# Designed miniproteins, single chains, continued (3): the designs that were tried, part 101

Each design is a single chain, and the fold is of that chain. pLDDT is the mean over its residues in the fold that is shown.

## One batch from the design tools (miniprotein)

Design m11500
Fold by ESMFold2-Fast:
Structure m11500 (fold): chain A 92 residues (1-92)
Amino acid sequence: SKEELKEELKKKLEELKELEKKLLELLKEVELPKDLLLEAIALLLRAIGLLLEAEKLLKSDASEEELKKLIKRLDELIQRMKELIEELEKLK
């Protein structure tokens, strides 16, 4: 249902915010290779974009298809951020 998809979207947004906070803290503590630094910046910019899209969709009468597509994009970003955070923790 749309209501279940909106609840799932909200949960994914909270998870994304926690990962953004963790990534930003790691960037202060870890000396990064240039490629990992650029990847971190790219993921943070994607997170900002998806947060703005999600806020817009939650305030609109969005279709189930639009909600599912955004949730999938959020899941992909969340997975990539988790993978990068694990790599950066090993450099600590």
Scores: mean pLDDT 85

Design m11501
Fold by ESMFold2-Fast:
Parts: C-alpha cells; structure tokens; sequence
Structure m11501 (fold): chain A 77 residues (1-77)
C-alpha cells in the first residue's frame, strides 16, 4: 500500500506533502507517485533522474519533468 512505498522511499510527513503537490499538478494517483519515488531510490534519486528514466513507470514526459523539478526544489530548501 501507499504507506509501504513511503517507508521504502524514506519519506516523512513533509515529503508526503510534496507527493500530494505532484499529484495535484500531474493528476497522477499518490500511490503511483510513491511507487516511482521508491523505484528510483527516494527523492535524491528522483532529483538526479532524467525524464526518460521515469517513462517506464509513467507515460507522460511532462509528468516526469514536473516530478523531477518539484523534487529538486524540495531538496534545495
């Protein structure tokens, strides 16, 4: 479930709010976003990813670009 993927990705409460914002901007389900973050090695992995690396998990390049941008902004704060 969602909580298992959040734990696997090393995500806390503040990080959950980031995933909720990604869901709002992309329309992707929160569970799908959490699964992608876990698959790429957490938020650090997401921030370092190329959009092409995410297309195996999500079909839209614009969604991949949004996820990467928001992860980079979150980690820079």
Amino acid sequence: GLESFLRAAGLGEADRRLLERISEETGLPLLAIAMVVAAVGGLEGLAAARPEDLLQYIGERRHAETMIRLAREHLAR
Scores: mean pLDDT 82

Design m11502
Fold by ESMFold2-Fast:
Structure m11502 (fold): chain A 66 residues (1-66)
Amino acid sequence: GSRLVRAPTVASIVSAALNSDAVKVLVHPSHVEAVKEALKEKRPDLEVIGDPTLPSPDTARLVYDF
């Protein structure tokens, strides 16, 4: 499944991802590199993908392996 979250900053996207069992995070394309960089130390396994169809750059989608 997946869950849309409001995350207005890179730090809030990172926090949401680290506090979840998500295997993939869809973020606004402009945030992809910053979110990848922030997550590489704690969750290098987590796939970060740009999604231009998100309702705003202040949102992210957490994708789960169930």
Scores: mean pLDDT 80

Design m11503
Fold by ESMFold2-Fast:
Structure m11503 (fold): chain A 88 residues (1-88)
Amino acid sequence: SEAELERIREALEQLKKDLDEMEKKVNDPNTSVEELEELLKGVEYALPVLEKLKASLTDPELQEEVEELIKRLEELKKKIEEKIKEKT
């Protein structure tokens, strides 16, 4: 329904804001290994949820938006893994 699509759009906008804050923490040299591991856990949880959401969507604009968020999360995952390796 239109109401369901609007709710999805609102959730995606919130996720974008959360990703911006996560990226700031990952790029902060003072972020601890424990904080990086918690961020990694969050990213690993979110990825399969977004993949399932993308597969369930029929709206091409929302599918593209979800795909961009998946790409951002995959890039963030790689950065977190690299930073954990550098600190351990």
Scores: mean pLDDT 86

Design m11504
Fold by ESMFold2-Fast:
Structure m11504 (fold): chain A 74 residues (1-74)
Amino acid sequence: MDAEEAARAAVEAVRAGDLEAGARAVTESMKPGGGDLAAGYAVVGEARRLLEAGADEETAKRAVERGIRSMWAG
């Protein structure tokens, strides 16, 4: 799964109120041995905070994408 697909899936899950599904989408995009649920929850938790603060969906998606790229370096 590429970073863009994972970010889209994660933001959709956050908007639906399913943080676990969002965290799993992030961790499944991470490199083998580098993905854990805590890292996934950190990324989707930030997206949730942005949305709750009134940021738009594109801002949340870009934040998740940057988080994923920083984590698996690609």
Scores: mean pLDDT 74

Design m11505
Fold by ESMFold2-Fast:
Structure m11505 (fold): chain A 61 residues (1-61)
Amino acid sequence: SIAEEALNEILNDESLSPSLKTAAALRIIGVEIDYRLGKLTEEQARKRIEEIVAWARERAA
């Protein structure tokens, strides 16, 4: 799964609150769904996941 590695990274990041983990995980799952529906290329999906991870880390700081 394109999202599996990023989901594991977010869920195991101790700097993120449970609320931020949930918000980031839901957004990453949304990207996976759009990718599977053919709405995003693999490159576009990976870029959006990277942006979500960065967003969550910025909110944790």
Scores: mean pLDDT 85

Design m11506
Fold by ESMFold2-Fast:
Structure m11506 (fold): chain A 75 residues (1-75)
Amino acid sequence: MIKEKIELVRRGVETMLARARELKAAGDYEGMRQLLENLRVAMDIAARELRKMGAPESEIEALRQEVERGIAEVL
């Protein structure tokens, strides 16, 4: 179901953001930047799949904004 897919994406995002924070704390700024860029690519893929499943654009956009906010908070 769409709601379950969105929750799965959110959990994946939280895990990647936690890893990015660990890389930043370790001084691995290049690894952090690469992981955050990979997260953006993964979000684009997830958005396309959610759209194919019939998810509203407003929900996809809200999820994208959550991801970009998380990225900004790590940086």
Scores: mean pLDDT 85

Design m11507
Fold by ESMFold2-Fast:
Structure m11507 (fold): chain A 95 residues (1-95)
Amino acid sequence: AEVELELDVETNTATIKSPDGVLKLIDGSEIKVEGEVTVEAGKALGSKLISGDEEIDVAKYIVGVSLEELKEVLKKTLGVTPNEEVLKKLFNIKE
């Protein structure tokens, strides 16, 4: 499944959208989602994806996506290429 990301830089919030209602995580697991999932990036307390009775820390899986892939997804979703420093800060990417 392909995942789309939408950033609100002012609130440091990312909204995750799955076009087919299925979110595929980096470990290969698939989660059925109803609508959109909003995650607060860069916080010590992670954001949660609720799928039925299951609760998953989405922030851990987002960090596993490469910076280049994140830039491509965000360019497609927002129509702009975000700064790499902002992306690293929002998704807690340490390189």
Scores: mean pLDDT 49

Design m11508
Fold by ESMFold2-Fast:
Structure m11508 (fold): chain A 78 residues (1-78)
Amino acid sequence: MLEAEILEALGLMAYSLSKKYGPDAEMLRLAARLFEEALELDPENRRAAEALAEVYRELARLGVPGAAARAEEVERRL
């Protein structure tokens, strides 16, 4: 699925930029949204699911409400 692959790649880029330039909740939110859209198109994409769980865990560490619960929900699907 080309669209899911593009969304996954964009999500990985956003997540990598967030890690390189320090914690950035806006970039992490963008990465989470892109991975969620990739999983909506391809629910069996374990790479996107793993990355999404990691992104939500980092958002939870930054104090974003609901991020820990979202990470647990994604991890239950792995």
Scores: mean pLDDT 79

Design m11509
Fold by ESMFold2-Fast:
Structure m11509 (fold): chain A 76 residues (1-76)
Amino acid sequence: DLEAQIKQLDKQIEVLRQALSQPVKGTSVSSADEAYKKALEAVKKGPDAVLDTGNIKITLVGVEMRRIGLRVELDL
């Protein structure tokens, strides 16, 4: 649903903006920082890492750290 997708996207953008505005040395919400760290470690260990948030499925396949080759699959 478009409205649901927009809501979810807005929330994701807010989380991303929060992480971006927080300096690396600054203590951010552990939740977001930990999820990011886990994704990084998973990518480092294996080529396939999947994050499923219900409506949005984030699949990391052959990720490029410079320009994240991140695939976001909208799980309807």
Scores: mean pLDDT 51

Design m11510
Fold by ESMFold2-Fast:
Structure m11510 (fold): chain A 99 residues (1-99)
Amino acid sequence: KDEELEKKLKEIEERVKNNPEDVDVLAEAIQELFELLLEANEELRKKLEEEMLKIIKEGIRAQAKKTGSKITDEEIEDLANAILEELLELAEEKKEKEK
């Protein structure tokens, strides 16, 4: 399973690398990474968190560019960290829920 999860992570990374300004691709990538986060061990979880943060930052940049919004790198970093923290809390909540 870990090899399968790592393979999926690489596929998501490659998709994002090929489509860095496509907001829909970035949003789908975040959703897929969130699903992987629910199954991941602690070591893989850290890699998923790092990749999610990168994709969230790129998504914010892409959305700002699409809407013509002026956003600073500092604002992107603050917003991306806030979004990641919310996603990590949701992932922990879902893991603790009895299925």
Scores: mean pLDDT 77

Design m11511
Fold by ESMFold2-Fast:
Structure m11511 (fold): chain A 62 residues (1-62)
Amino acid sequence: DTLSDEAKQGAMSLMGRLFGTTDGNERKKVLDILSELSRRLGEAKTDEEVDALLIEAYKKLS
């Protein structure tokens, strides 16, 4: 699987938010987004779908 630079940056930003937040409610929101993303990634069949899902998850987080 080959992700775009945008999707890679989005994934790194998601991880940065997860580990950088000190608010329990914010962390729970990030984890909920990541759990749903993980489920949808399992259903994705193309690199373009994976790329779009990562970017969308990042936008929902920010």
Scores: mean pLDDT 76

Design m11512
Fold by ESMFold2-Fast:
Structure m11512 (fold): chain A 68 residues (1-68)
Amino acid sequence: MTPEEQAIVQEVLNWLSEQVQQYKEGKISLEEVKKLAEEKLAEYKRTLPPHMTEIIERIIEWALKELE
């Protein structure tokens, strides 16, 4: 991955960590986390090439699976 691609992956990981923390603190529901993740992925699909959106989608899927 390029340094720019690594920065995007790190941004996604930081954002997901914040959503997971809010869920663990009881501030948002699991369904809200899933909705926010789907909306975030849709935004990236509009702006990034397919290889990057595939990486982001996999990261989101693994994070959500851990919460189940």
Scores: mean pLDDT 80

Design m11513
Fold by ESMFold2-Fast:
Structure m11513 (fold): chain A 81 residues (1-81)
Amino acid sequence: MELEIRVRVTFQKDHFGNELAAILVEVRDLATGEVRHYVALLDLSNPEAARKALERAVATLRAEGLDAAADALEQTGLEVL
């Protein structure tokens, strides 16, 4: 199976001024053209909660057999934190 993995990071503020990093992982199956999107929201004002959210998102991708996408999300999330 050949997958194209794209990772995008956007920074935003909530209504209270808390800084959020939104990490979008796009997984495209090049054989079928199917695209799946996964989002991890990291509250940069709370690093411990952000780390737990990242761990959960990575675990979800691994549970779906998307190890390359999980590795890309983990690396990107650790660089943002």
Scores: mean pLDDT 81

Design m11514
Fold by ESMFold2-Fast:
Structure m11514 (fold): chain A 135 residues (1-135)
Amino acid sequence: MEEILELFRKSSKWYPDPLEAAIYAVTEYLTGKSVLDAVVDTPVGDTPADALGRIGGWSLSPEAAAALGLSTRRAEIESNPAEVKARMLAAAGLDPASVAADLLDLEKAFAFFSLFVPDPEEARRLAEAFVEFLK
């Protein structure tokens, strides 16, 4: 629990948007790459929304990507980052206009982290730690 909370605190120093902080923290947790290393794998010049869709898409579990009708191939994710972000938010029941408030709901946070982590117990621990971090 403490290690995951420290990843969210670290991510939030670079990304004040809670959704960005969550995506970068889960990417570091799953890949072992630093938040900065995860970002440098992303092409420069995109909007924050496009960067989120691309990084989130690369970090999706193969099962979640298939369920969302998305390719796990890097080239297809890079060509459609806004579509990837929209499908991820819809799958987690998150409203783009109220994401920060929605992520305070444990079941919505759990649905969101389940897109990245196929183990439901681990996804729930991430959701609990993230909701605790946002309070």
Scores: mean pLDDT 64

Design m11515
Fold by ESMFold2-Fast:
Structure m11515 (fold): chain A 67 residues (1-67)
Amino acid sequence: SLHDEVAALLAARDLAGFRALLAPLDDAQLSEVHEFLVSLGVAAPRPPEPGESVRETVLEMAARHIL
């Protein structure tokens, strides 16, 4: 599942792999990933900031978790 792939990449601390996973995702799938990260409590879960896309929010959350 998408959640399993996200969890595996976060556990591996593979930011490049995570970026690659997000690249083909549509807005609904990006929202699903965002909700999953929020549910895990990783990378200080938050909504998108003004002017920020869901993709950008998800990438920043993952980067903060990995780095």
Scores: mean pLDDT 75

Design m11516
Fold by ESMFold2-Fast:
Structure m11516 (fold): chain A 74 residues (1-74)
Amino acid sequence: SEIAEIAAEYRARARAELSEADYTLFGAMLHELARHISDAERFRAVAEEVLALLLAGDRAGAVALTRQALEEAA
């Protein structure tokens, strides 16, 4: 699955760049996004933005963006 390949790519980047706590949070968000988003381009765009927010220390923004993306995919 292209979504699974993108998810693996972003999990590897997050493991290298994020704290253990933020890596765990990101992994949970990626898991939910991968279950609900079927478009690989959209999934990559959301994963990139969520990772960027966590790297900036904006955990609340990352959670809010994830929730919005899941609502739009419903």
Scores: mean pLDDT 89

Design m11517
Fold by ESMFold2-Fast:
Structure m11517 (fold): chain A 83 residues (1-83)
Amino acid sequence: SERLERLREEARRIADSLVEKGYITPEEADALLRGDPAAIERLRQLAEEYKKSKNPEDKEIAKELFRLIRLLGEMRYLERVLA
């Protein structure tokens, strides 16, 4: 599926950007892209922590984290439908 491939590419780009900025490790990024439930839950907790910050930079990080969570969810849904 071209849509699923594009979602994977976008999720990888966001995950790689978060690794470069030091918010997650490369190992965590790979676990997230594999759909590891524990890694996704940890990412959700991290996103909620940044969302609660009054710092504008932390709010932008929270937006990127939630964007990645949304893409991972859409990928899992499409993988189940296409299986």
Scores: mean pLDDT 84

Design m11518
Fold by ESMFold2-Fast:
Structure m11518 (fold): chain A 100 residues (1-100)
Amino acid sequence: SLEELEEAVKELRKAAAELAKNKTDADFEKTMQKMKELVEIFKKEETDEKRKKEAENAYEGALKAFKDPNKSKEEKMMQLDIAAAILVGLAKEFIEEKKK
């Protein structure tokens, strides 16, 4: 639902903010989980295949960086931050279009 998507955006933003502040492994895992939840809800609501693919690509990029043993914590945080910004942007545009 639209309400579930709005809540998923809030939860991802909260997780990303806590990750930026605390930088713990638990905060990384929580941020990745909230990204996955947002992508799954977004893909159910969105009908534009290009936007769905953009959301999938953002999540996959973050997941690859998160699982990469050769990346520093700072590099992982940067990739997660980029992916979260893309996903929040896509979800907000969709929500705004549906409220018009």
Scores: mean pLDDT 87

Design m11519
Fold by ESMFold2-Fast:
Structure m11519 (fold): chain A 100 residues (1-100)
Amino acid sequence: EEKVKKIVEEFLKYPGVVVIVATITNASKEEALKVLEDALKRMEERGIRPLSFLIVEETDNKITAVFVFDTPEEAREFAKALKEVADEYGIDYKIEMFES
């Protein structure tokens, strides 16, 4: 938790970046990673890639990942893709967006 906050604050030192924090709960590690991979693949097909991606925490029932984008528009599209994929898998998720 404190580790996630420090990572977000570090990226937000760079002007204009947008940080997405995705927390997936009540899913296996394999299901959570598959959701993140599927969302990233959908965005890549649209020509959108994060500047940085980091798995911050992983347990048997919780994964927290941080994604960095150079525009709010790309970040919103990624958040939408994550929600769509998570809903398709029927898993619990929390998505937060931070702007500098």
Scores: mean pLDDT 81

Design m11520
Fold by ESMFold2-Fast:
Structure m11520 (fold): chain A 106 residues (1-106)
Amino acid sequence: SRIDEFAERQKIKTGDGSTLPVRIYDPATGKMAHLEVPVEALKKVKDGERVTLEGVLKQLIPEEYIPEEWKPLIGKRVRVTGTFVFNEDPALFEPASLLDPEVTLV
């Protein structure tokens, strides 16, 4: 399973494989942030599905590439609704992206 492979790499790198970074991506602007999502939640999602995921919003890229509206949410627990897509590029550290994301505080 792709998700289990990413979780094992994350565990080796950070000591914790219980969550994975999902790219929250706005295709209109090219700007993004990352949502730390429990691995068990990711295992239940299908490619192309519109889903709601909860986790901590993280800055894993330079600040200028983060949407202004999401900067105050960095480090906070959020609920994100978006179209889930597995990343095809094996060089990416994120297993998946949420496209056209709607972000709210939890």
Scores: mean pLDDT 80

Design m11521
Fold by ESMFold2-Fast:
Structure m11521 (fold): chain A 63 residues (1-63)
Amino acid sequence: ERKQRLIEELERAHRQAEEDLKDAEVFYEKTKDAPPELRRQAENRLIAARILYESTKALLEMA
């Protein structure tokens, strides 16, 4: 609570994670006709982005 800067940093990280998740979802959709290797990269990016989004959301709700 006294770490207002930490909360602001976390809010910034969560906003970035939300944008990254949206970008990852768009990239995944655009790779429908791509080679399997690129589709796997898009899937891994989506999974990573989702983990960061959920993690930062949980941390903010505990703050």
Scores: mean pLDDT 80

Design m11522
Fold by ESMFold2-Fast:
Structure m11522 (fold): chain A 92 residues (1-92)
Amino acid sequence: KIKELAEELKKLLEEILEKVKESDPEAAKILEENIELIQEVLDGKYSDVEALGLIIRSAETAARIAEKAGLPELARRAREIKERAEKLLEEL
């Protein structure tokens, strides 16, 4: 379930990056850094608690960037991933 959330989030971060990379280079850099971080989660470099914490923070960042860029559907998907990660963290 954590791996599935990380895969969904990485795909979402890449979708947001494609839409903002030409108009907002600062947001693009933040998204690229978050993509690398979520890849480290997928590579098994973190404990479950650490991985969920990283997913929660990265999803929040994705939602904020998507909202600022006028991408409400992508922002909604990011918030959904965050909520799912928070629920999993409560079960640990």
Scores: mean pLDDT 88

Design m11523
Fold by ESMFold2-Fast:
Structure m11523 (fold): chain A 55 residues (1-55)
Amino acid sequence: MKESRIIVQSENPEEAIARVEAALRAAHPGATIEVKVEKDENSDKYIIEVTVRLE
């Protein structure tokens, strides 16, 4: 399997996740998409890690 990781910082994690997932699903319809969200303790932003796995 091939794996790609995308890291995004956003104050609105729901909007950022929706945008990234839509783009990834359009580009890689058969891919497995995993999303991990963690609050950045040094700012008011969230760190969003999106992992895309292709067979």
Scores: mean pLDDT 77

Design m11524
Fold by ESMFold2-Fast:
Structure m11524 (fold): chain A 81 residues (1-81)
Amino acid sequence: SPAAQQLKSLKDGYIDAIRALPELADKILASGQRVFDSFAKNPDTAGSANQAKQDLQNAADKIKAETRARQEAERQARLAR
């Protein structure tokens, strides 16, 4: 549906924002969650909004973990010199 496609696009935009600004990941995630919660109140969009919210949370957690792993790998590489 058009609404489902728009919610997917909006979710992808929040994920891209977290990748660009990982230091603001929690604030960007909270903003996206509030937006999707507002759409979840409408039965016609609730399923797509809940899926987008879950996908956004999962992506944010993965990006935060990958950022920490990269920073630790860079630290270890510097210490090995």
Scores: mean pLDDT 84

Design m11525
Fold by ESMFold2-Fast:
Structure m11525 (fold): chain A 78 residues (1-78)
Amino acid sequence: SPPISPVGVSISISIGDTDPDTFNSFTPDDIDDIINSINNSGYGNILNDSGNYWNNSNISDSTNYSTSGIDGYNNVVG
């Protein structure tokens, strides 16, 4: 499997932190695939309870991915 270290977590957060036009370039299916990839890597709750992420909302990365903690991700403002 790919090393979904901090870099992998950063990718998922970067997608959620993109502008609305760029974010809208992803289909719901693409977002689901990304979320499932993160979940399968053991970071399951990073975005799981943030319904705002795939509702074209931005998310914070500095508190969440740098520590690899799931608690911050569960309460990300999106």
Scores: mean pLDDT 42

Design m11526
Fold by ESMFold2-Fast:
Structure m11526 (fold): chain A 75 residues (1-75)
Amino acid sequence: MEELKQEAAAALALGLQRGDEALVEQAASKLRELGVSGEEAIAALEAFAREHPEAVAALGLDLERAVALLREFFA
């Protein structure tokens, strides 16, 4: 469950960072299905970055910007 939340939060952040509307919609839908709030999504993204730093680097995900994008998305 927590791993799925982390993956969905990372996918949403990546979609927002890339301007990939389809990825944003798919990831947001998954987070909604899992009952994830905005603050929970941010916590899940931070946990993903802590557990999978190499994946964050490979995806080109800027964690600071990604957190800001998630906060704006759920505002």
Scores: mean pLDDT 83

Design m11527
Fold by ESMFold2-Fast:
Structure m11527 (fold): chain A 105 residues (1-105)
Amino acid sequence: SLFDEIEEKASKFDEDTRLLVNVLLGALRENNGKVTREQLKEELKRRLGFSDEEADAVFDALDLDGDGVITPEDLIAFIDRVEKDPELYQFVVDAAKKAIERGLS
């Protein structure tokens, strides 16, 4: 399944990015493969302590077609972009680490 493919790819990431991807996968599973902005923001804020601005940035990065929902296909497309772009990967790692460290403070 796409969920299994996402989990396998995420296992190769750093701890903070892997934690972020696992929270996104959990939100997708809980919402039958379609997550709205409001649902995603609530999960990121609740589980990782993200701010509204940080959660909005995550949604905007994933919602490539602009339809207002995130699907497993959107998440795999994002992961594929991150794997192919070292500068984007470093930006995601730094953003996830900063947000998680702030949320745990």
Scores: mean pLDDT 80

Design m11528
Fold by ESMFold2-Fast:
Structure m11528 (fold): chain A 68 residues (1-68)
Amino acid sequence: MDSDDQLVEFIRLLVRHEMRQGHLTTLEEALALTRRLADAMGMSPELRARAEAAVRAVFEELQAAQAA
């Protein structure tokens, strides 16, 4: 797996964990954390966009699970 894929997966798992703990309740809060992590790690705009897309997918997955 590329280092870029590992960074995206790290952010995805961390944000998913925080959402499941109830520390992040909205997509806006989840994206804000994602952006702070991407900035702190010096991620490129392209890699940041991939991380944001992965976090949106996690949020949709958790919302679908709650709706089912």
Scores: mean pLDDT 81

Design m11529
Fold by ESMFold2-Fast:
Structure m11529 (fold): chain A 94 residues (1-94)
Amino acid sequence: MLSSLSVEEQARLIVEGIREAARAIEAGAEMTEEQRELVRELLAFAEELREKGYSDVEIVELIAYKELGKEPSEEFKAMPPEERFERIAELADK
């Protein structure tokens, strides 16, 4: 975990990382087809969620659940953002 950064700053860096990867693809960076498709899909999903009014934290949470093939539970939705981010990190660690 990036312990020196707030949850909001960590989420912002993740979303910006997706945008930078997408720009690198447009600039002709060498990537596998799987990596290229993943980055494009993640960027499109993140942009759609932002247009719907989701925060960077919520966008990262929904991306993580999409990649894990799971939908957020009602219990998860009721958690504070800090606890939700910690839960996602726990899931990614397995």
Scores: mean pLDDT 69

Design m11530
Fold by ESMFold2-Fast:
Structure m11530 (fold): chain A 85 residues (1-85)
Amino acid sequence: MKKLAEELAKRAKRDAEIGAELVKEYKDGKDVKGVAGYTAGVLLLIGGGVDAELAAKLDKELGEEAIKEVKKYAEEAGVKVEIGI
């Protein structure tokens, strides 16, 4: 169980970081590329949140750290992601 929690936490953090970068890059884009990039970023942040919550159910300490990092990236990108409790 701990190894799965570690893998989920790592994936959550990485995807949230990439997602936040995409949202910041494409938030002002009005063309198809801008919309696609922004949407991909939002979906990565949401997916990161889900993985972080699953990690928390398996290992509270690892999951809570992942949730905190995903929330930080989402907040920096201006995206509201409902995760944690």
Scores: mean pLDDT 81

Design m11531
Fold by ESMFold2-Fast:
Structure m11531 (fold): chain A 100 residues (1-100)
Amino acid sequence: SDIDKAKEYIKKGDVEKARDYARKAVDKGDPNAIRVAFETALAALDKGDVDTARDSLRVAIDGARKHGDSASQSSGQVALDLLDKGDVDGARQAVRTSLK
């Protein structure tokens, strides 16, 4: 599945491919794509890949919006806003909170 491929690429450290598979899962309406998009954003932040983290957060926000998940949409937006302010540690914490 696209979810399984995204998780495989996270483990391999290929966060850009993980993002692409998370996006495919969101586009197909898979509700599990929200979680994997947040996991991809966290992995990207751990690698210092802020651009892929932003894109992955946008994927998570889009998925959350499509599924009426207001909590995940709000958590994703908070993380994105923190990244735009240069607060990488704050963004990482917001993403971890969204994965609980």
Scores: mean pLDDT 87

Design m11532
Fold by ESMFold2-Fast:
Structure m11532 (fold): chain A 80 residues (1-80)
Amino acid sequence: MMSITITTKKYGTVTVDVSEDASVGEALLKAAKALKLSKEVIDKLKELLENNPEVKEIKVKDIPKDILELSISRLIESLL
């Protein structure tokens, strides 16, 4: 398990625990749910993941923590 901290301008900061074998897509959806984003935003994130299968295949353990946190924060912000 690794803890990742995701910061957004509008919804604040959350820390979520993810398996090191979890995909970046799983970490993204877990963070979005922890931020209590609307169903409409979560559905847009799911569609984004379906159109970007590489994000589903990449494991959180294969990305430096700071890059992972920044990338997830930026993806969520792009849909807000």
Scores: mean pLDDT 80

Design m11533
Fold by ESMFold2-Fast:
Structure m11533 (fold): chain A 57 residues (1-57)
Amino acid sequence: NISQLLRCQFVAEHETFTREQWRSLGFKDGLLFKDENTTIAPSSLKQTALELLGCNN
């Protein structure tokens, strides 16, 4: 699945994400962005995003 591979590559290359980038990865706002004050995701979300996408070896 090329779309999944591209999302995994994007997550691997970034340290943090904006809310718009999080949405573009196909994730729901309510998972990590509870309100509009949370614009940038913490770096710990990178591991969560990789797991949610199934970006295993």
Scores: mean pLDDT 62

Design m11534
Fold by ESMFold2-Fast:
Structure m11534 (fold): chain A 80 residues (1-80)
Amino acid sequence: SIDDVVAAFLAYARRHLSPAQYAFVRGLADALLYAARHLSPEEVRLYADAALAEAARHVPPDIYAAFRAAADQILALKEA
């Protein structure tokens, strides 16, 4: 499920980030989860793109790659 994808990403992020960085990516992930639950697939894609752009500026490449993978999975599940 979309919730499981977000939970898996956040578990990974928690192991590799400072508490402040984790709080930041949790905010991005929670916003994307809200969009996935309430908005159209096209709107979720726009929200995912914005969240990924913000993450790219603030998190390590490994965390960015994991967040991108999670966003891609969320979009695939939303379009199913």
Scores: mean pLDDT 84

